# Ledger of designs, part 108: designed miniproteins, single chains, continued (4)

Each design is a single chain, and the fold is of that chain. pLDDT is the mean over its residues in the fold that is shown.

## One batch from the design tools (miniprotein)

Design m15998
Fold by ESMFold2-Fast:
Structure m15998 (fold): chain A 78 residues (1-78)
Amino acid sequence: SLEEELLARDEEGRTPLHLAAEAGDLETVRRLAALRPELVLIPDKRGLTAYDVAVRTGHEEIAAVLRASLPPERVPAD
């Protein structure tokens, strides 16, 4: 189980996937999304997912990878 490691949240409710997306670390984002896809669905305390963080920080390739990791029913609308 990787629950403590991958589901650990900081004071703002951010997971390691949020932090990697904010930092622009594409390699870490790809690895984390592959190992624990549910991280892509977890919002921080502001309701922002790692995808939202990538969009806000202008990391287009990371945002595309995260969007592709979402189940079809959870893909953001226009």
Scores: mean pLDDT 74

Design m15999
Fold by ESMFold2-Fast:
Structure m15999 (fold): chain A 87 residues (1-87)
Amino acid sequence: MDPIELMTKEIMERAVEMVERAIELVKKGTPTDLIVAFFLLGLVRSAAEAAGHLEAAELLRKAIEALDKGDLEKAIEYAEEARRLLE
């Protein structure tokens, strides 16, 4: 298994936890917390896409776009929906 395949598997095994952590960081709303939330959501989105979880990946993409626009409420909403699909 190459390093990318191994990382994708590890991220997917912790995908729900990582998305829940990102949601908590968005709720805190500090610039540092938001940067970490962007990173976590981006990792899970890429891993979900690679693993064929396309609906969850699209919701995570929308959450990231909402964060970039400063719409924290929509970012949380999309991330929570993606988390439910990844359960």
Scores: mean pLDDT 85

Design m16000
Fold by ESMFold2-Fast:
Structure m16000 (fold): chain A 58 residues (1-58)
Amino acid sequence: MAEEAGRAAREAALSLGVAEAEAEELGRLARGAAEKVLKYGGEEHLEKLREAIRRARE
């Protein structure tokens, strides 16, 4: 699940024309946020995941 979130964020960033290195970093951030949501289940960690995805779209 967390790995899939990171991969999806990276692929979305690349499809929007974000540089490969930056897309990889966004993927790592999304994966980390998803792992914390899965481990702790907190809405706070879900907001961090949403923030990483939002940045990938910019």
Scores: mean pLDDT 71

